# Designed miniproteins, single chains, continued (4): the designs that were tried, part 10

Each design is a single chain, and the fold is of that chain. pLDDT is the mean over its residues in the fold that is shown.

## One batch from the design tools (miniprotein)

Design m12338
Fold by ESMFold2-Fast:
Structure m12338 (fold): chain A 80 residues (1-80)
Amino acid sequence: SELEEELRKAVDELFELYYEIEENGSEEQKKKAKELIKEMQEEVSKIFLDESLSHEEKLKKALEKVKETIEKLKEILKES
């Protein structure tokens, strides 16, 4: 589905940003990035385990969380 393709693309972008921080970031930036990824993974897991949500609703909520995490990673990269 289009949502599954958008989610995959967003996840790819997220990990590109994460790996950039891991290679070029300070120890504090790396720590913040790891904590954000862990929190996002826990939240996304809860979304996919929620039997009250349709498959489409799960994809939409997961995509929102991934995009939110991308923006937070971009903020970390801009920290001086």
Scores: mean pLDDT 86

Design m12339
Fold by ESMFold2-Fast:
Structure m12339 (fold): chain A 64 residues (1-64)
Amino acid sequence: MTPEQLREIGEQHIKLGEEAEKQGKYELAGYHYRNAGRAYMYAGDYDKAAEAYEKSDELFKKAK
């Protein structure tokens, strides 16, 4: 998988996470942001990966 395809996967997970967060589905949103972070990490976009992982951790805390 190319870095460009990995970035697209990350962007899709960000969108899904945003929608889940709007619906109060914090656990689902956290999962999507975690997947986005993983995709950005493999794409070499470390800053975006860090932001996505931080958001994922915040969302999992809200889910509890």
Scores: mean pLDDT 86

Design m12340
Fold by ESMFold2-Fast:
Structure m12340 (fold): chain A 69 residues (1-69)
Amino acid sequence: KLEKELEELKKEFEEFLEELKKIKDKEIKKLLIEKKINYYKEKLKTEKDPKLKELLKEYIEELEKLLKE
């Protein structure tokens, strides 16, 4: 189950990044990134697995870097 959850989270993040590349509106892109950061932060609050926590933290950091660009 954990291996499945890790793969699903990775796939979800990769798909999100690909969708962002298709969006030309800068404000819409920022809103989607902010929504995704909040979603991952909420998941992180209830997550007990250390590998999933680490991956969620990495994805939050990557998305926050995109907002600063």
Scores: mean pLDDT 82

Design m12341
Fold by ESMFold2-Fast:
Structure m12341 (fold): chain A 93 residues (1-93)
Amino acid sequence: EKKKEAEKLKKEAEEYEKIGDLRLAAEKYKEAGDIYFELGDYKKAEELYNKALELYKKINDKEGIAEVLENLGKLYESQGDLEKAQEYYEKAK
């Protein structure tokens, strides 16, 4: 169920990206990443968060950038990579 919701959000993000709605695309990629993080699929969550980060940077959304960087910090912390977690938390400031 949750995995299907994440895949749906990813497809919605891809569609928004194609029509140039980069803000909605970034939001949907982040939401899909959040679900994969909850499921413990850290690799997929990282991929989706990086896609959201790329799009938020393109539109200069400082709040979106900070939020995704914080989520990446939490992701690396959950994997035991405390050095990388600190790097991303610092970038989110």
Scores: mean pLDDT 88

Design m12342
Fold by ESMFold2-Fast:
Structure m12342 (fold): chain A 70 residues (1-70)
Amino acid sequence: TEELREEMKNLLEDALEKISKYASEETLKQIKEIIEKTKEALETSSLEEALKVFEEGAKEIQELLEKDLS
């Protein structure tokens, strides 16, 4: 539903704000690109496809943060 898509976008924006306090500029730039791709999928794709993109994006963000903070 549209409500679920909006909630997921809000979750991504909140996560980005919190991550920006801890991540390097290089890592933050990469994370912003992933979030923008995920937001695009949430607006242009089916809900099932958008959820898949969200899951893949979250995994990639986790890997980037683990590399940056190690």
Scores: mean pLDDT 78

Design m12343
Fold by ESMFold2-Fast:
Structure m12343 (fold): chain A 62 residues (1-62)
Amino acid sequence: DERRRKAREELLARAKALAEAVKAANPEATYSIEVINGETVVLTITVGGKTTTLTATVSDLL
C-alpha cells in the first residue's frame, strides 16, 4: 500500500531526526530504531543510563 509505505518512511525519518537531535545535545547518548511487522516504529534512547522508548504506528497516521 503506497500510503502505508509513505507513512512508514515518514515515521522512520522522524525517529532518526529525533534520535540525532538528542545525540547532538547528549553526545554520550545511544539509540536504536526497530520496525515491527512493517507497521510500528520503536525508538529506544539511552541517556546517562536511563532508557526511554517511543512507539508510533503507521495506522495512527492514516
Scores: mean pLDDT 78

Design m12344
Fold by ESMFold2-Fast:
Structure m12344 (fold): chain A 84 residues (1-84)
Amino acid sequence: MAESLIKWYEEALAQNPNSSRAYLNLGKAYLELGDYEKAIEYFEKAIALDPNNSEAYRNLGRAYEKLGDLEKAKEYFAKAEELE
């Protein structure tokens, strides 16, 4: 379940705070739980560590779409397509 994955990735980040993949997976877990603001925060951290992470940009677009910010959603979806 998403909650158990969140705990696992939080423990992984305590051991290695520079894991872009762990931040991406935390963002995805929070997106599934409906915590869109936390999802955005973790996807932004994933991108800060790996600016070419197209998956993080796609998920940022999805989170902004869920918040109703359709303009930001379009921007992040376009960025993800550019990186593929």
Scores: mean pLDDT 80

Design m12345
Fold by ESMFold2-Fast:
Structure m12345 (fold): chain A 87 residues (1-87)
Amino acid sequence: KLIEEALELAKEADELAKEAVEAYEEKKYEEAIEKLEEAIKKVEEAIELLKKAYEEEPSEEIEQMIKGLEQNKESLEKKKKEVEEKK
């Protein structure tokens, strides 16, 4: 199911983001950037799956999930930029 796959990807992205924060705190900026890039890719894949689900069966719930993930992606991109400035 597209929604279930998207939620799984979102969960994986969240775990990668947490690992990136840990790497950042240890001054491992390159590792933090790599983990943030992987997290961003997984969020992008999750958004794509939710958009496909929305095309098959439009719902306000799916639309809200897409908006939430788009906000998460923007936050991850901002964090990556911040880490890159430290490197």
Scores: mean pLDDT 85

Design m12346
Fold by ESMFold2-Fast:
Structure m12346 (fold): chain A 73 residues (1-73)
Amino acid sequence: MEELKKQIIITAKDLYGLSEEDAEKVADKIVEFVEKLRARLAGLPPAQRVALTEEAGPEIVKLFNKEIEEAKK
């Protein structure tokens, strides 16, 4: 999780020009989403875990783009 947060902060700062504070807010939102997803996955059979993980990729991208837009307001 820490490594994911660090990568999101770097991306938000370097590619999107966000401040450290705004980049941290974006990273925290994505990390929270991923942590909730992992908690949901822990109770599921393997086939359901694979399906949910495949659906999560596009959802994470949408959330990231939304949070970047909100941070620029």
Scores: mean pLDDT 78

Design m12347
Fold by ESMFold2-Fast:
Structure m12347 (fold): chain A 64 residues (1-64)
Amino acid sequence: MLTKEELKRGLDAFYEELKKANVPEEIQKKADELRKNFDKMTVEEALEKLGEIEDLLTRYLRES
């Protein structure tokens, strides 16, 4: 099971990949919101938000 600290490290790597991929600002804004609110969230809430961002990213990449 992922700890909150391990998830935080994974999210930091994920945000770097999003910046390198030049994804739309809409996706970057959702990632920034997750990052800003991470300390106030449970692991489950953060994973739910991450899933939303990943779904949007997947749709964007498939339609590009």
Scores: mean pLDDT 78

Design m12348
Fold by ESMFold2-Fast:
Structure m12348 (fold): chain A 76 residues (1-76)
Amino acid sequence: KEDLAKSLLALARAVEAGLATPEDVAQVPDAVREAQKLGLLSPEEAERLIALGREATAAARAGDYARAAALLREAA
């Protein structure tokens, strides 16, 4: 909904604290696609956020949680 940016920042903090899993981060692209369907994001913004979410997921799966958190903060 209206707080996608807040949700992304909260997830970034959870990743930094070791409370979020790579599986939690992997849900970001789907959440962005759903927000786009609801008219909350432009197609261009959704494409950018999906790309950042995919990079964050790859970083988290590689164990680079600092990079994953930074990418989530950039998406916010």
Scores: mean pLDDT 80

Design m12349
Fold by ESMFold2-Fast:
Structure m12349 (fold): chain A 74 residues (1-74)
Amino acid sequence: GAALSEKMAQASEENNRRAEELGKELIEKGKKSGDFEKVLKEAREKAAQQTPGEAQAGLKAVKYAEEMWKKEEE
């Protein structure tokens, strides 16, 4: 494989890992505050103010947090 395809795979993996970490933080903030929707709204607003790459990771984190929150039956 080419170094470029490996770098793209690593960048995607890094973005996914970052999104999962951010998503877990959002879940913990929601549990601690009791206002998960407010936490998600603030995360989306913050993502909108970031660079395109960081914004994409932030939006993935919000989606991950919403899916995990539903699966936890909370």
Scores: mean pLDDT 73

Design m12350
Fold by ESMFold2-Fast:
Structure m12350 (fold): chain A 67 residues (1-67)
Amino acid sequence: MSEEEIEAEIRISLARMFLSIAKLTNDPAAEEIERLVEEAIAAFEAGDLERATRLADEAIEKFKKAQ
């Protein structure tokens, strides 16, 4: 895997973990975080690694801001 691909996978994994926590805690931002994670996965599958990483980072930031 390329370095960009590995970075995107790590970011998506972190975003998915935070989504799981948000859903478990009934966080109001959970729906928005879920949408961002789904978009990040779709971008990754399409080969748009820059977009995938950016969307995953947005999901992570939404989780941090919602706390």
Scores: mean pLDDT 82

Design m12352
Fold by ESMFold2-Fast:
Structure m12352 (fold): chain A 62 residues (1-62)
Amino acid sequence: GKKVILVRSKNPEEGKKLAEELKKKYPDAEVIITDLSHEEALALARELMQQGAIVYLATVSE
């Protein structure tokens, strides 16, 4: 399965910065920036895991 990192951020600039750092650290991972709620991000993570992905959640505080 593929590795996916979900970056939850309300600030698109901070989310993009973290995503770029994570892409350098984990080049085989797909990094997705989202403004979803924590509950919605968990639901998406569960769906991706059912499809065979290994999912990590990273959150940027406001």
Scores: mean pLDDT 81

Design m12353
Fold by ESMFold2-Fast:
Structure m12353 (fold): chain A 60 residues (1-60)
Amino acid sequence: AAERLAAVRGLSPRERAVLGLLARDPTLSNAEIARRLGLSPATVSRHVRRLEALGLLERR
């Protein structure tokens, strides 16, 4: 919990938006997240990889 909160504090607003969408619906693809946030799928993929590296996206 504390480690997760510290990691979230270090996130950009876009990374927090991606995390929030996946917390509500973990079945969303990178393309669907990109469409919802007005980003490219490549940009979303980069953010997802960073969130996974930080241990914030384990439950997929």
Scores: mean pLDDT 73

Design m12355
Fold by ESMFold2-Fast:
Structure m12355 (fold): chain A 79 residues (1-79)
Amino acid sequence: SREEAEKLVKEGEKYLGESKFEEALKKYKEALEIYKELGDKEGEAKVLKLIGELYKLMEKYELSKEYYEKAEEIEKELK
């Protein structure tokens, strides 16, 4: 399950490299659900930040901010 989430992140990164933003977003959101199911807070925060970066590239700044704030909240809990 964690290996599948990592694979989905890499697929999303590949789509991002190809400027396939909607495909990248789908892969990152699939990875996010797996990390949530696992209770993997580090993986969850990482993917939330990747989704935030992706929304910023798509010029969806309010969504980008929302996902960055979710990631920062989890990262604060891990420190």
Scores: mean pLDDT 86

Design m12356
Fold by ESMFold2-Fast:
Structure m12356 (fold): chain A 63 residues (1-63)
Amino acid sequence: SEKAVEELRKELGEVPEELLEEARRWVEELGVPEENKEGLTLYLAHALRLQPEAEKRKKEREE
């Protein structure tokens, strides 16, 4: 659904193309329906983006 994808983009903001490519590869492996590919790719890319941030926060807290 285009509407859901656009809302997701607005909420999550811009993600690096590198992460989008990684997420797209994952989604292709999962064999999800084409109509869900865009949304899942965006979601996964955002999750990947959050991983480094979580790690950085943990390090800063330990400092």
Scores: mean pLDDT 66

Design m12357
Fold by ESMFold2-Fast:
Structure m12357 (fold): chain A 70 residues (1-70)
Amino acid sequence: TADQQAAQRAIALLDAQIDQIDAQIAQIRQQIAAETDADRRANLQRQADIYETIRATIRRRRAQLQAQVA
C-alpha cells in the first residue's frame, strides 16, 4: 500500500542517517586516539556520546516503522 511504501522509504532514509552517524562516530573515535590533550579528548568523547544517543533514537524510530510494514 501507499502507507507501506512511504514507511519503506522512511526506513531507507533512516538507514542512510545511521550510516552517516556511524561514520561520524568512527571519525571522532579516530580523533580521540590521536588527541594528546585530556580536555579535548573529553570534549570529543562527549560528542561521540551525543551521536550514539541520536543513533539509538533513530534505531528506535526505524523499529517502529519496520513494525508498520511487517
Scores: mean pLDDT 88

Design m12358
Fold by ESMFold2-Fast:
Structure m12358 (fold): chain A 64 residues (1-64)
Amino acid sequence: SVRELIQEVVELVKEADEIAKKNGLTEEQRRKIFVELLKKRGINVDENATLDEIVEQLQALKAK
């Protein structure tokens, strides 16, 4: 289902953030990477959103 797919994307974003953090990327750099990747997948997020806000937006999409 779309909800299961969105949940999988949320988990992948969290895993990718942890990997990027271990490779020395700043929170701002990680945020920009996730915004760009989500836009390429057709998921619109606020470009000024924090990582927590991006996850919240993905969870809100799952609720629909």
Scores: mean pLDDT 71

Design m12359
Fold by ESMFold2-Fast:
Structure m12359 (fold): chain A 58 residues (1-58)
Amino acid sequence: SLVERLKSPDPEEQLRAAREAAERGDTSAVKALHDLFVNAPSPEVRRAAAEALEAIGA
């Protein structure tokens, strides 16, 4: 699932999952995306999570 991939320790996988969640408008990913936006050590991952949340309207 997208939620599982967003919780991956791999930042590249987190980026891919965030973009896919945005493209699909997957509201079930909102909590996991918010967790990445707040807690991800990579600024790139935090930005992708923020963009995904904006795209899906959360």
Scores: mean pLDDT 80

Design m12360
Fold by ESMFold2-Fast:
Structure m12360 (fold): chain A 78 residues (1-78)
Amino acid sequence: ELLKIDKNEKPASPREKLEFLSLLTYKTPTEEEIKAISKEYVPKKLLEELKKLLEENRFDKMKELAKHYNLKTLLKVL
């Protein structure tokens, strides 16, 4: 089952999102990626789950979550 996250959940900080993007791509994010991800609403709880899935190499589940929560910037990288 996909993770269910309350839409009122605390958003992840821009720093947390950038650190995750850097970890996912194993490179310094581009200026365009930084601008895009900083504007994207990512619940902190969702980001924590995505980070756990990344550590487990569960890219299939990460893609499902990104689609479900409409994380457009993350979907382009996955």
Scores: mean pLDDT 72

Design m12361
Fold by ESMFold2-Fast:
Structure m12361 (fold): chain A 66 residues (1-66)
Amino acid sequence: AREAELRALGEAAVDAGVAAVRASPGLDARALAEALREALRAQGAGEIADEAAARALARMEEVLAA
C-alpha cells in the first residue's frame, strides 16, 4: 500500500540521517535534513518529505546532544 511505502521511505530517511551524524558528528544536521527532503521528493514521497525531514532533524540533533 502507498501509505506503508511512504512510511517506510520516511523512516529510512530518518535512520540514514542519524547514521550519517553518528559516523561524522561534524555534519550540518540542517543541511542534511534539507538533502533528505529533496531525496524524498525525487523518490515520489513529496507528501511526507517535510514531516520526515523535520523528524530526521530532531533525531539528528538529539544524537549530537548525547
Scores: mean pLDDT 83

Design m12362
Fold by ESMFold2-Fast:
Structure m12362 (fold): chain A 67 residues (1-67)
Amino acid sequence: GAVEELTALILRHVPELSREEARELAERVVELIKAGKYQEALELLQSHGLSAEVAQRLLAHAAILLL
């Protein structure tokens, strides 16, 4: 599902995170996307070490997975 795919993508870009931390981050991002809070989701990803460009690509991918 979207959470599992985002968890894997987050870990590729921030391998220093534990799997559990990456999963919790992915779950929060999915909740924010479902609520239409895209800017907050982008900021959350960046606060955990993802660049703005990478965070934008992950948000786009997650939005497609949630269609």
Scores: mean pLDDT 86

Design m12363
Fold by ESMFold2-Fast:
Structure m12363 (fold): chain A 60 residues (1-60)
Amino acid sequence: ELSPELQWLLDQLRKLDPEFYEEVEPKLREAVRNNDRKRLLEIVAEMSEKIQDKIREQEA
């Protein structure tokens, strides 16, 4: 149901920010199920920003 790219993003979030992962995973799956491209892009952008923020925090 999820593409390998979306699954990879979820796996990174689960590792870097499990709290955000628990919030975003059901929303992402719902957007995919409903074929809601606009909502899917919004969620992917939120996920990407969170991953980038966590990486920046670790790059001391």
Scores: mean pLDDT 79

Design m12364
Fold by ESMFold2-Fast:
Structure m12364 (fold): chain A 81 residues (1-81)
Amino acid sequence: SREEVEKRLKEVEELIKKGKEAFKKGKYEEAIKLYEEAIKKLEELKKLGEEGVLPLDGETLEKVEKLLKEAEENLKKAKEA
């Protein structure tokens, strides 16, 4: 359902936010784990959309791709810290 998609996106946004907070505190290992979890959840959401299990419209797919890019860039930064 659309509600399930929105719930999953909010969970991912919260994980990215927590990862950024951990990074600011110098907790790089914690930030890495949070970003990896966010990426895993986004990849699962994308897969469920591709399989037709969850309704992902173009706007939602664009948001998923944007969040994936952000999480991957932040993960790289945390691993280099």
Scores: mean pLDDT 86

Design m12365
Fold by ESMFold2-Fast:
Formats: structure tokens, C-alpha cells, sequence
Structure m12365 (fold): chain A 64 residues (1-64)
């Protein structure tokens, strides 16, 4: 359940055209993890950071 949310959010973030959009997706995902799934705030923040880093990696690969 929570893993599906993170996977979907990661795919959406990787497809995002701007960093602002990717950050918004990560923040919304972290909020849902805390509020709907009871994930600790620190773990949700780490997952959100991971989603943003996946987007950064996709951008670097596209520019090289």
C-alpha cells in the first residue's frame, strides 16, 4: 500500500518537467504517508528526498 504510493510518486516525479513540480509531488507523497499510513515524519521526509533525487538523476541522464 505505502510502497505503491511511493512507486507511483517516483514515476510521476521522474516525468516532471520542472524541479518545482517534482518537489511538490514529493511533499504531497510525504504528507499522505504521515496522515494516511502513519509513517514517522523522519522516514517520510527521507522518502521525499529520495523521490527528488530520482528526478535529479533522470534530468542529468537526459542532458548527457
Amino acid sequence: MAEELVEEATEKAEAAKTGEEAVKIAEETARKLVEEYGVPEGRAAAIAAGIVLRWVGARLDAEL
Scores: mean pLDDT 77

Design m12366
Fold by ESMFold2-Fast:
Structure m12366 (fold): chain A 69 residues (1-69)
Amino acid sequence: MPFSEIETLLALGLMAAAVGDGKSALKITKELVERGDLESAREVLEAVREQAEKDPSLKPVVEEIEELL
């Protein structure tokens, strides 16, 4: 299969970040951290940071994800 569970979570987190869905991005990042995949969690954080430049409402989500890492 082309996707593992971690790869699927990363893809969903990146999609949530891209559409400005901070709630889903945060939830998915917490699941990645709970699974010990800090690399994928950081990748989602970077995507949310880029989106936060366009949408300031995502700034609290960036801060909360940074506290998880």
Scores: mean pLDDT 81

Design m12367
Fold by ESMFold2-Fast:
Structure m12367 (fold): chain A 82 residues (1-82)
Amino acid sequence: SEEAKKHLEEGKKLYEEGKYQEAIDHFVRAIYLDPNNAEAYYLLGEVLKKLGRTDEAIEFYEKAIELDPNNEKARKMLEELK
């Protein structure tokens, strides 16, 4: 949805600004509005990895790959973390 895309974009901006908790809130909202958006799961994994929440990051990378097997970035991150 357009609303989900807006939350994804705002989350990316907040992530680049180092506002990790606010970025998480927006990525979670994007997932709530569009639960099949592989990119949102991947980006949530990236933020969790930055926060040292590695086990949670792995779960979200796995979900991103489940939804989009062509997500090379998520696959590479999963291989590096395990």
Scores: mean pLDDT 87

Design m12368
Fold by ESMFold2-Fast:
Parts: C-alpha cells; sequence; structure tokens
Structure m12368 (fold): chain A 62 residues (1-62)
C-alpha cells in the first residue's frame, strides 16, 4: 500500500542519515574516505530497499 511504501522510504531515509552521521564521526579528518563511505551507504540503502520490499511481499503473502 501507499502507506507501507511511505513507511519503507521513511525507514530508509532514517537509516541513511544514521549511517552518514556515524561515517562523519568515524572519518572526521578524511574527506576522500568520507566520500567513498557515502557511496557505499547509498549502495547499501538500495540493497536494503529491495530486501525490505521482498520482506513486505512475504508478509502480505503470509
Amino acid sequence: SAEEEAKLEEQLESMRRGMEAMAKKKYPDNEEELKKVYKQIEDNIEISRQMLAAERARREAG
């Protein structure tokens, strides 16, 4: 549903922001490493989006 889709995107946004905050704390003096970590965070968020969508489909089927 649209409500579940909105909740999924809100969860992913929250997760992304948390990961970015932790990355900044871990690499305060390394802008190049921070840039690489941000790319990895975006890649991980996309994977998480797909996995959460699959989990939602599983719950709707069961």
Scores: mean pLDDT 80

Design m12369
Fold by ESMFold2-Fast:
Structure m12369 (fold): chain A 75 residues (1-75)
Amino acid sequence: EEPLEVSLSIAPDATLTPEQMRRLVEAAIEAAELYRKGGDREKAESFVRTKLKELGAEGQVEVRLPGDELPAAPP
């Protein structure tokens, strides 16, 4: 219904299978919906982090939530 914009940054030497990628995308979308509806960023971030650990992709993949602009760098 509403398009969700989710970005995944993958290390160039990462060896993720299509199934792992699909699960990451699904997790990112679900986390984005949790954040969008409830504004609970901590829960959404925890959810994504858990999925990255389960897939062994921690540190190789970074997920960015939709509508979440990079915070203005601290001065």
Scores: mean pLDDT 66

Design m12370
Fold by ESMFold2-Fast:
Structure m12370 (fold): chain A 63 residues (1-63)
Amino acid sequence: SAAEEAAAAMRKLVPEFRKGLEEAFGAEPEVEVEAVDDTTVRVTIRTPTAELVFEVDATKAVV
């Protein structure tokens, strides 16, 4: 599905993103990427002080 393809692409970038934040700030975020339906991907970023959750419409994502 579009969401599974988008989630797979995003997961490939997660280690680089996490490493960048850890190197810059000394705190490693937890990053979760999941396809919640055929067109929606949910991304959760957790740090010791904050949690950010957002949803991406995979049908409008260009890969």
Scores: mean pLDDT 73

Design m12371
Fold by ESMFold2-Fast:
Structure m12371 (fold): chain A 91 residues (1-91)
Amino acid sequence: SVTKELAEVLLEGAELALELYKKKNPDLSEEELKEIEEQFKEFKKKLEEFAKLSEEEVAKAMGTDDKKVVYEMLKKQKEEVEKLKKELEEL
């Protein structure tokens, strides 16, 4: 499913962004880290529900009847994941 693949790429991007944020902010308190982890768990839960949607349902949620938008989002998110990976490698 393209929607499932999009959810997986969005999750990877969020994991990379969180790792980058932690490396840029080494003085984060335990309380701040717990809050971030709780927000991440909620995001993951939302992505699990999102992954169950059809391409048509995702397009409608975005205010369009053109399923190509889902494929365009997938391509863009894959490019963002690659950028995050490169930024992490440079740290």
Scores: mean pLDDT 84

Design m12372
Fold by ESMFold2-Fast:
Structure m12372 (fold): chain A 56 residues (1-56)
Amino acid sequence: MEEVEKALVRAGQALGDGNYDEAIKIAEEALKKHPDDERVRGALETIRALKEGKPL
C-alpha cells in the first residue's frame, strides 16, 4: 500500500475500535506528510464529525 493508504487503514482500524482520538492523530500525521491530499483531509473531517456525534 502507499503511505497514505496505510495511514487511512490504520485510522479506520482505530475508528472501528471506537478510538476516535487515535484515528484523528493518525489522519493528522498523514495530512502533515501530504498537506494537500483530499483523501486524508476528507477522512479527518469524517472522523471529527463522528467524534462530535454529527450525522454523516
Scores: mean pLDDT 77

Design m12373
Fold by ESMFold2-Fast:
Structure m12373 (fold): chain A 103 residues (1-103)
Amino acid sequence: MVKITLSDDVTVKEGETATITATFSEDVGNKVSWYKQKEGEEKELLIYNGKTRVKGVDERISASGSGTKYTLTITNLRKEDSATYYAKALGNESNGAKLTVVD
């Protein structure tokens, strides 16, 4: 079973950049998906295959990485970016990393 460790919960100012890093216990071959979940909502797929943005997802959201380390980056943060983010690979889901965007 692949162990996934996300970076810590973060509070970031509106207009700044947030970075969430996922570290995997083994090489996942770019089979990484990133999800966003707002309270009371279902998980929304943002990125698949490590770096491919889902159609309709804002261009401020990007992802990179290889091997065991993958990063989700959100630029020019808005309050609607406040959510819990998850990484998934090889049937395994990470714990959530909470992003809070403040004024």
Scores: mean pLDDT 86

Design m12374
Fold by ESMFold2-Fast:
Structure m12374 (fold): chain A 64 residues (1-64)
Amino acid sequence: DHYEKGKEYAKKAVEYAKKGDKEKAAEYFRKAGEHFKEYLREQGRPELEPLVERETDEAVELIK
């Protein structure tokens, strides 16, 4: 389930960010975004993928 995978990766990204591992946090935020985009494609909403990409990029910028 891409939605559940996306949530788990986002949770891991937050955990790495709390530990100060910004590189792993960024990697896991991007992995979460890819799973959320795949979920949106499966739901017939690929037009929402740019919104997920933007939110992922913003999250990565916030942890720098």
Scores: mean pLDDT 80

Design m12375
Fold by ESMFold2-Fast:
Structure m12375 (fold): chain A 66 residues (1-66)
Amino acid sequence: AEKEREELLKEAKELLEKAKKLLEEAEKLKEEHPDDKEAQLEAEELEGIAALLEAVANVLLKKAEK
């Protein structure tokens, strides 16, 4: 009951924090290496992974509401 909800919220928060760090790294790569196509591609990959982590976190948040 309550404990399962708390665990889901904790996992969701951890995934959102990881996603945020990946987005920060991606932004840094774009800013520090604007002319480097490889760095920009790496930043896009990090953004993609962050989006997947956010999607999973949203599923966990919805489960916590039920």
Scores: mean pLDDT 82

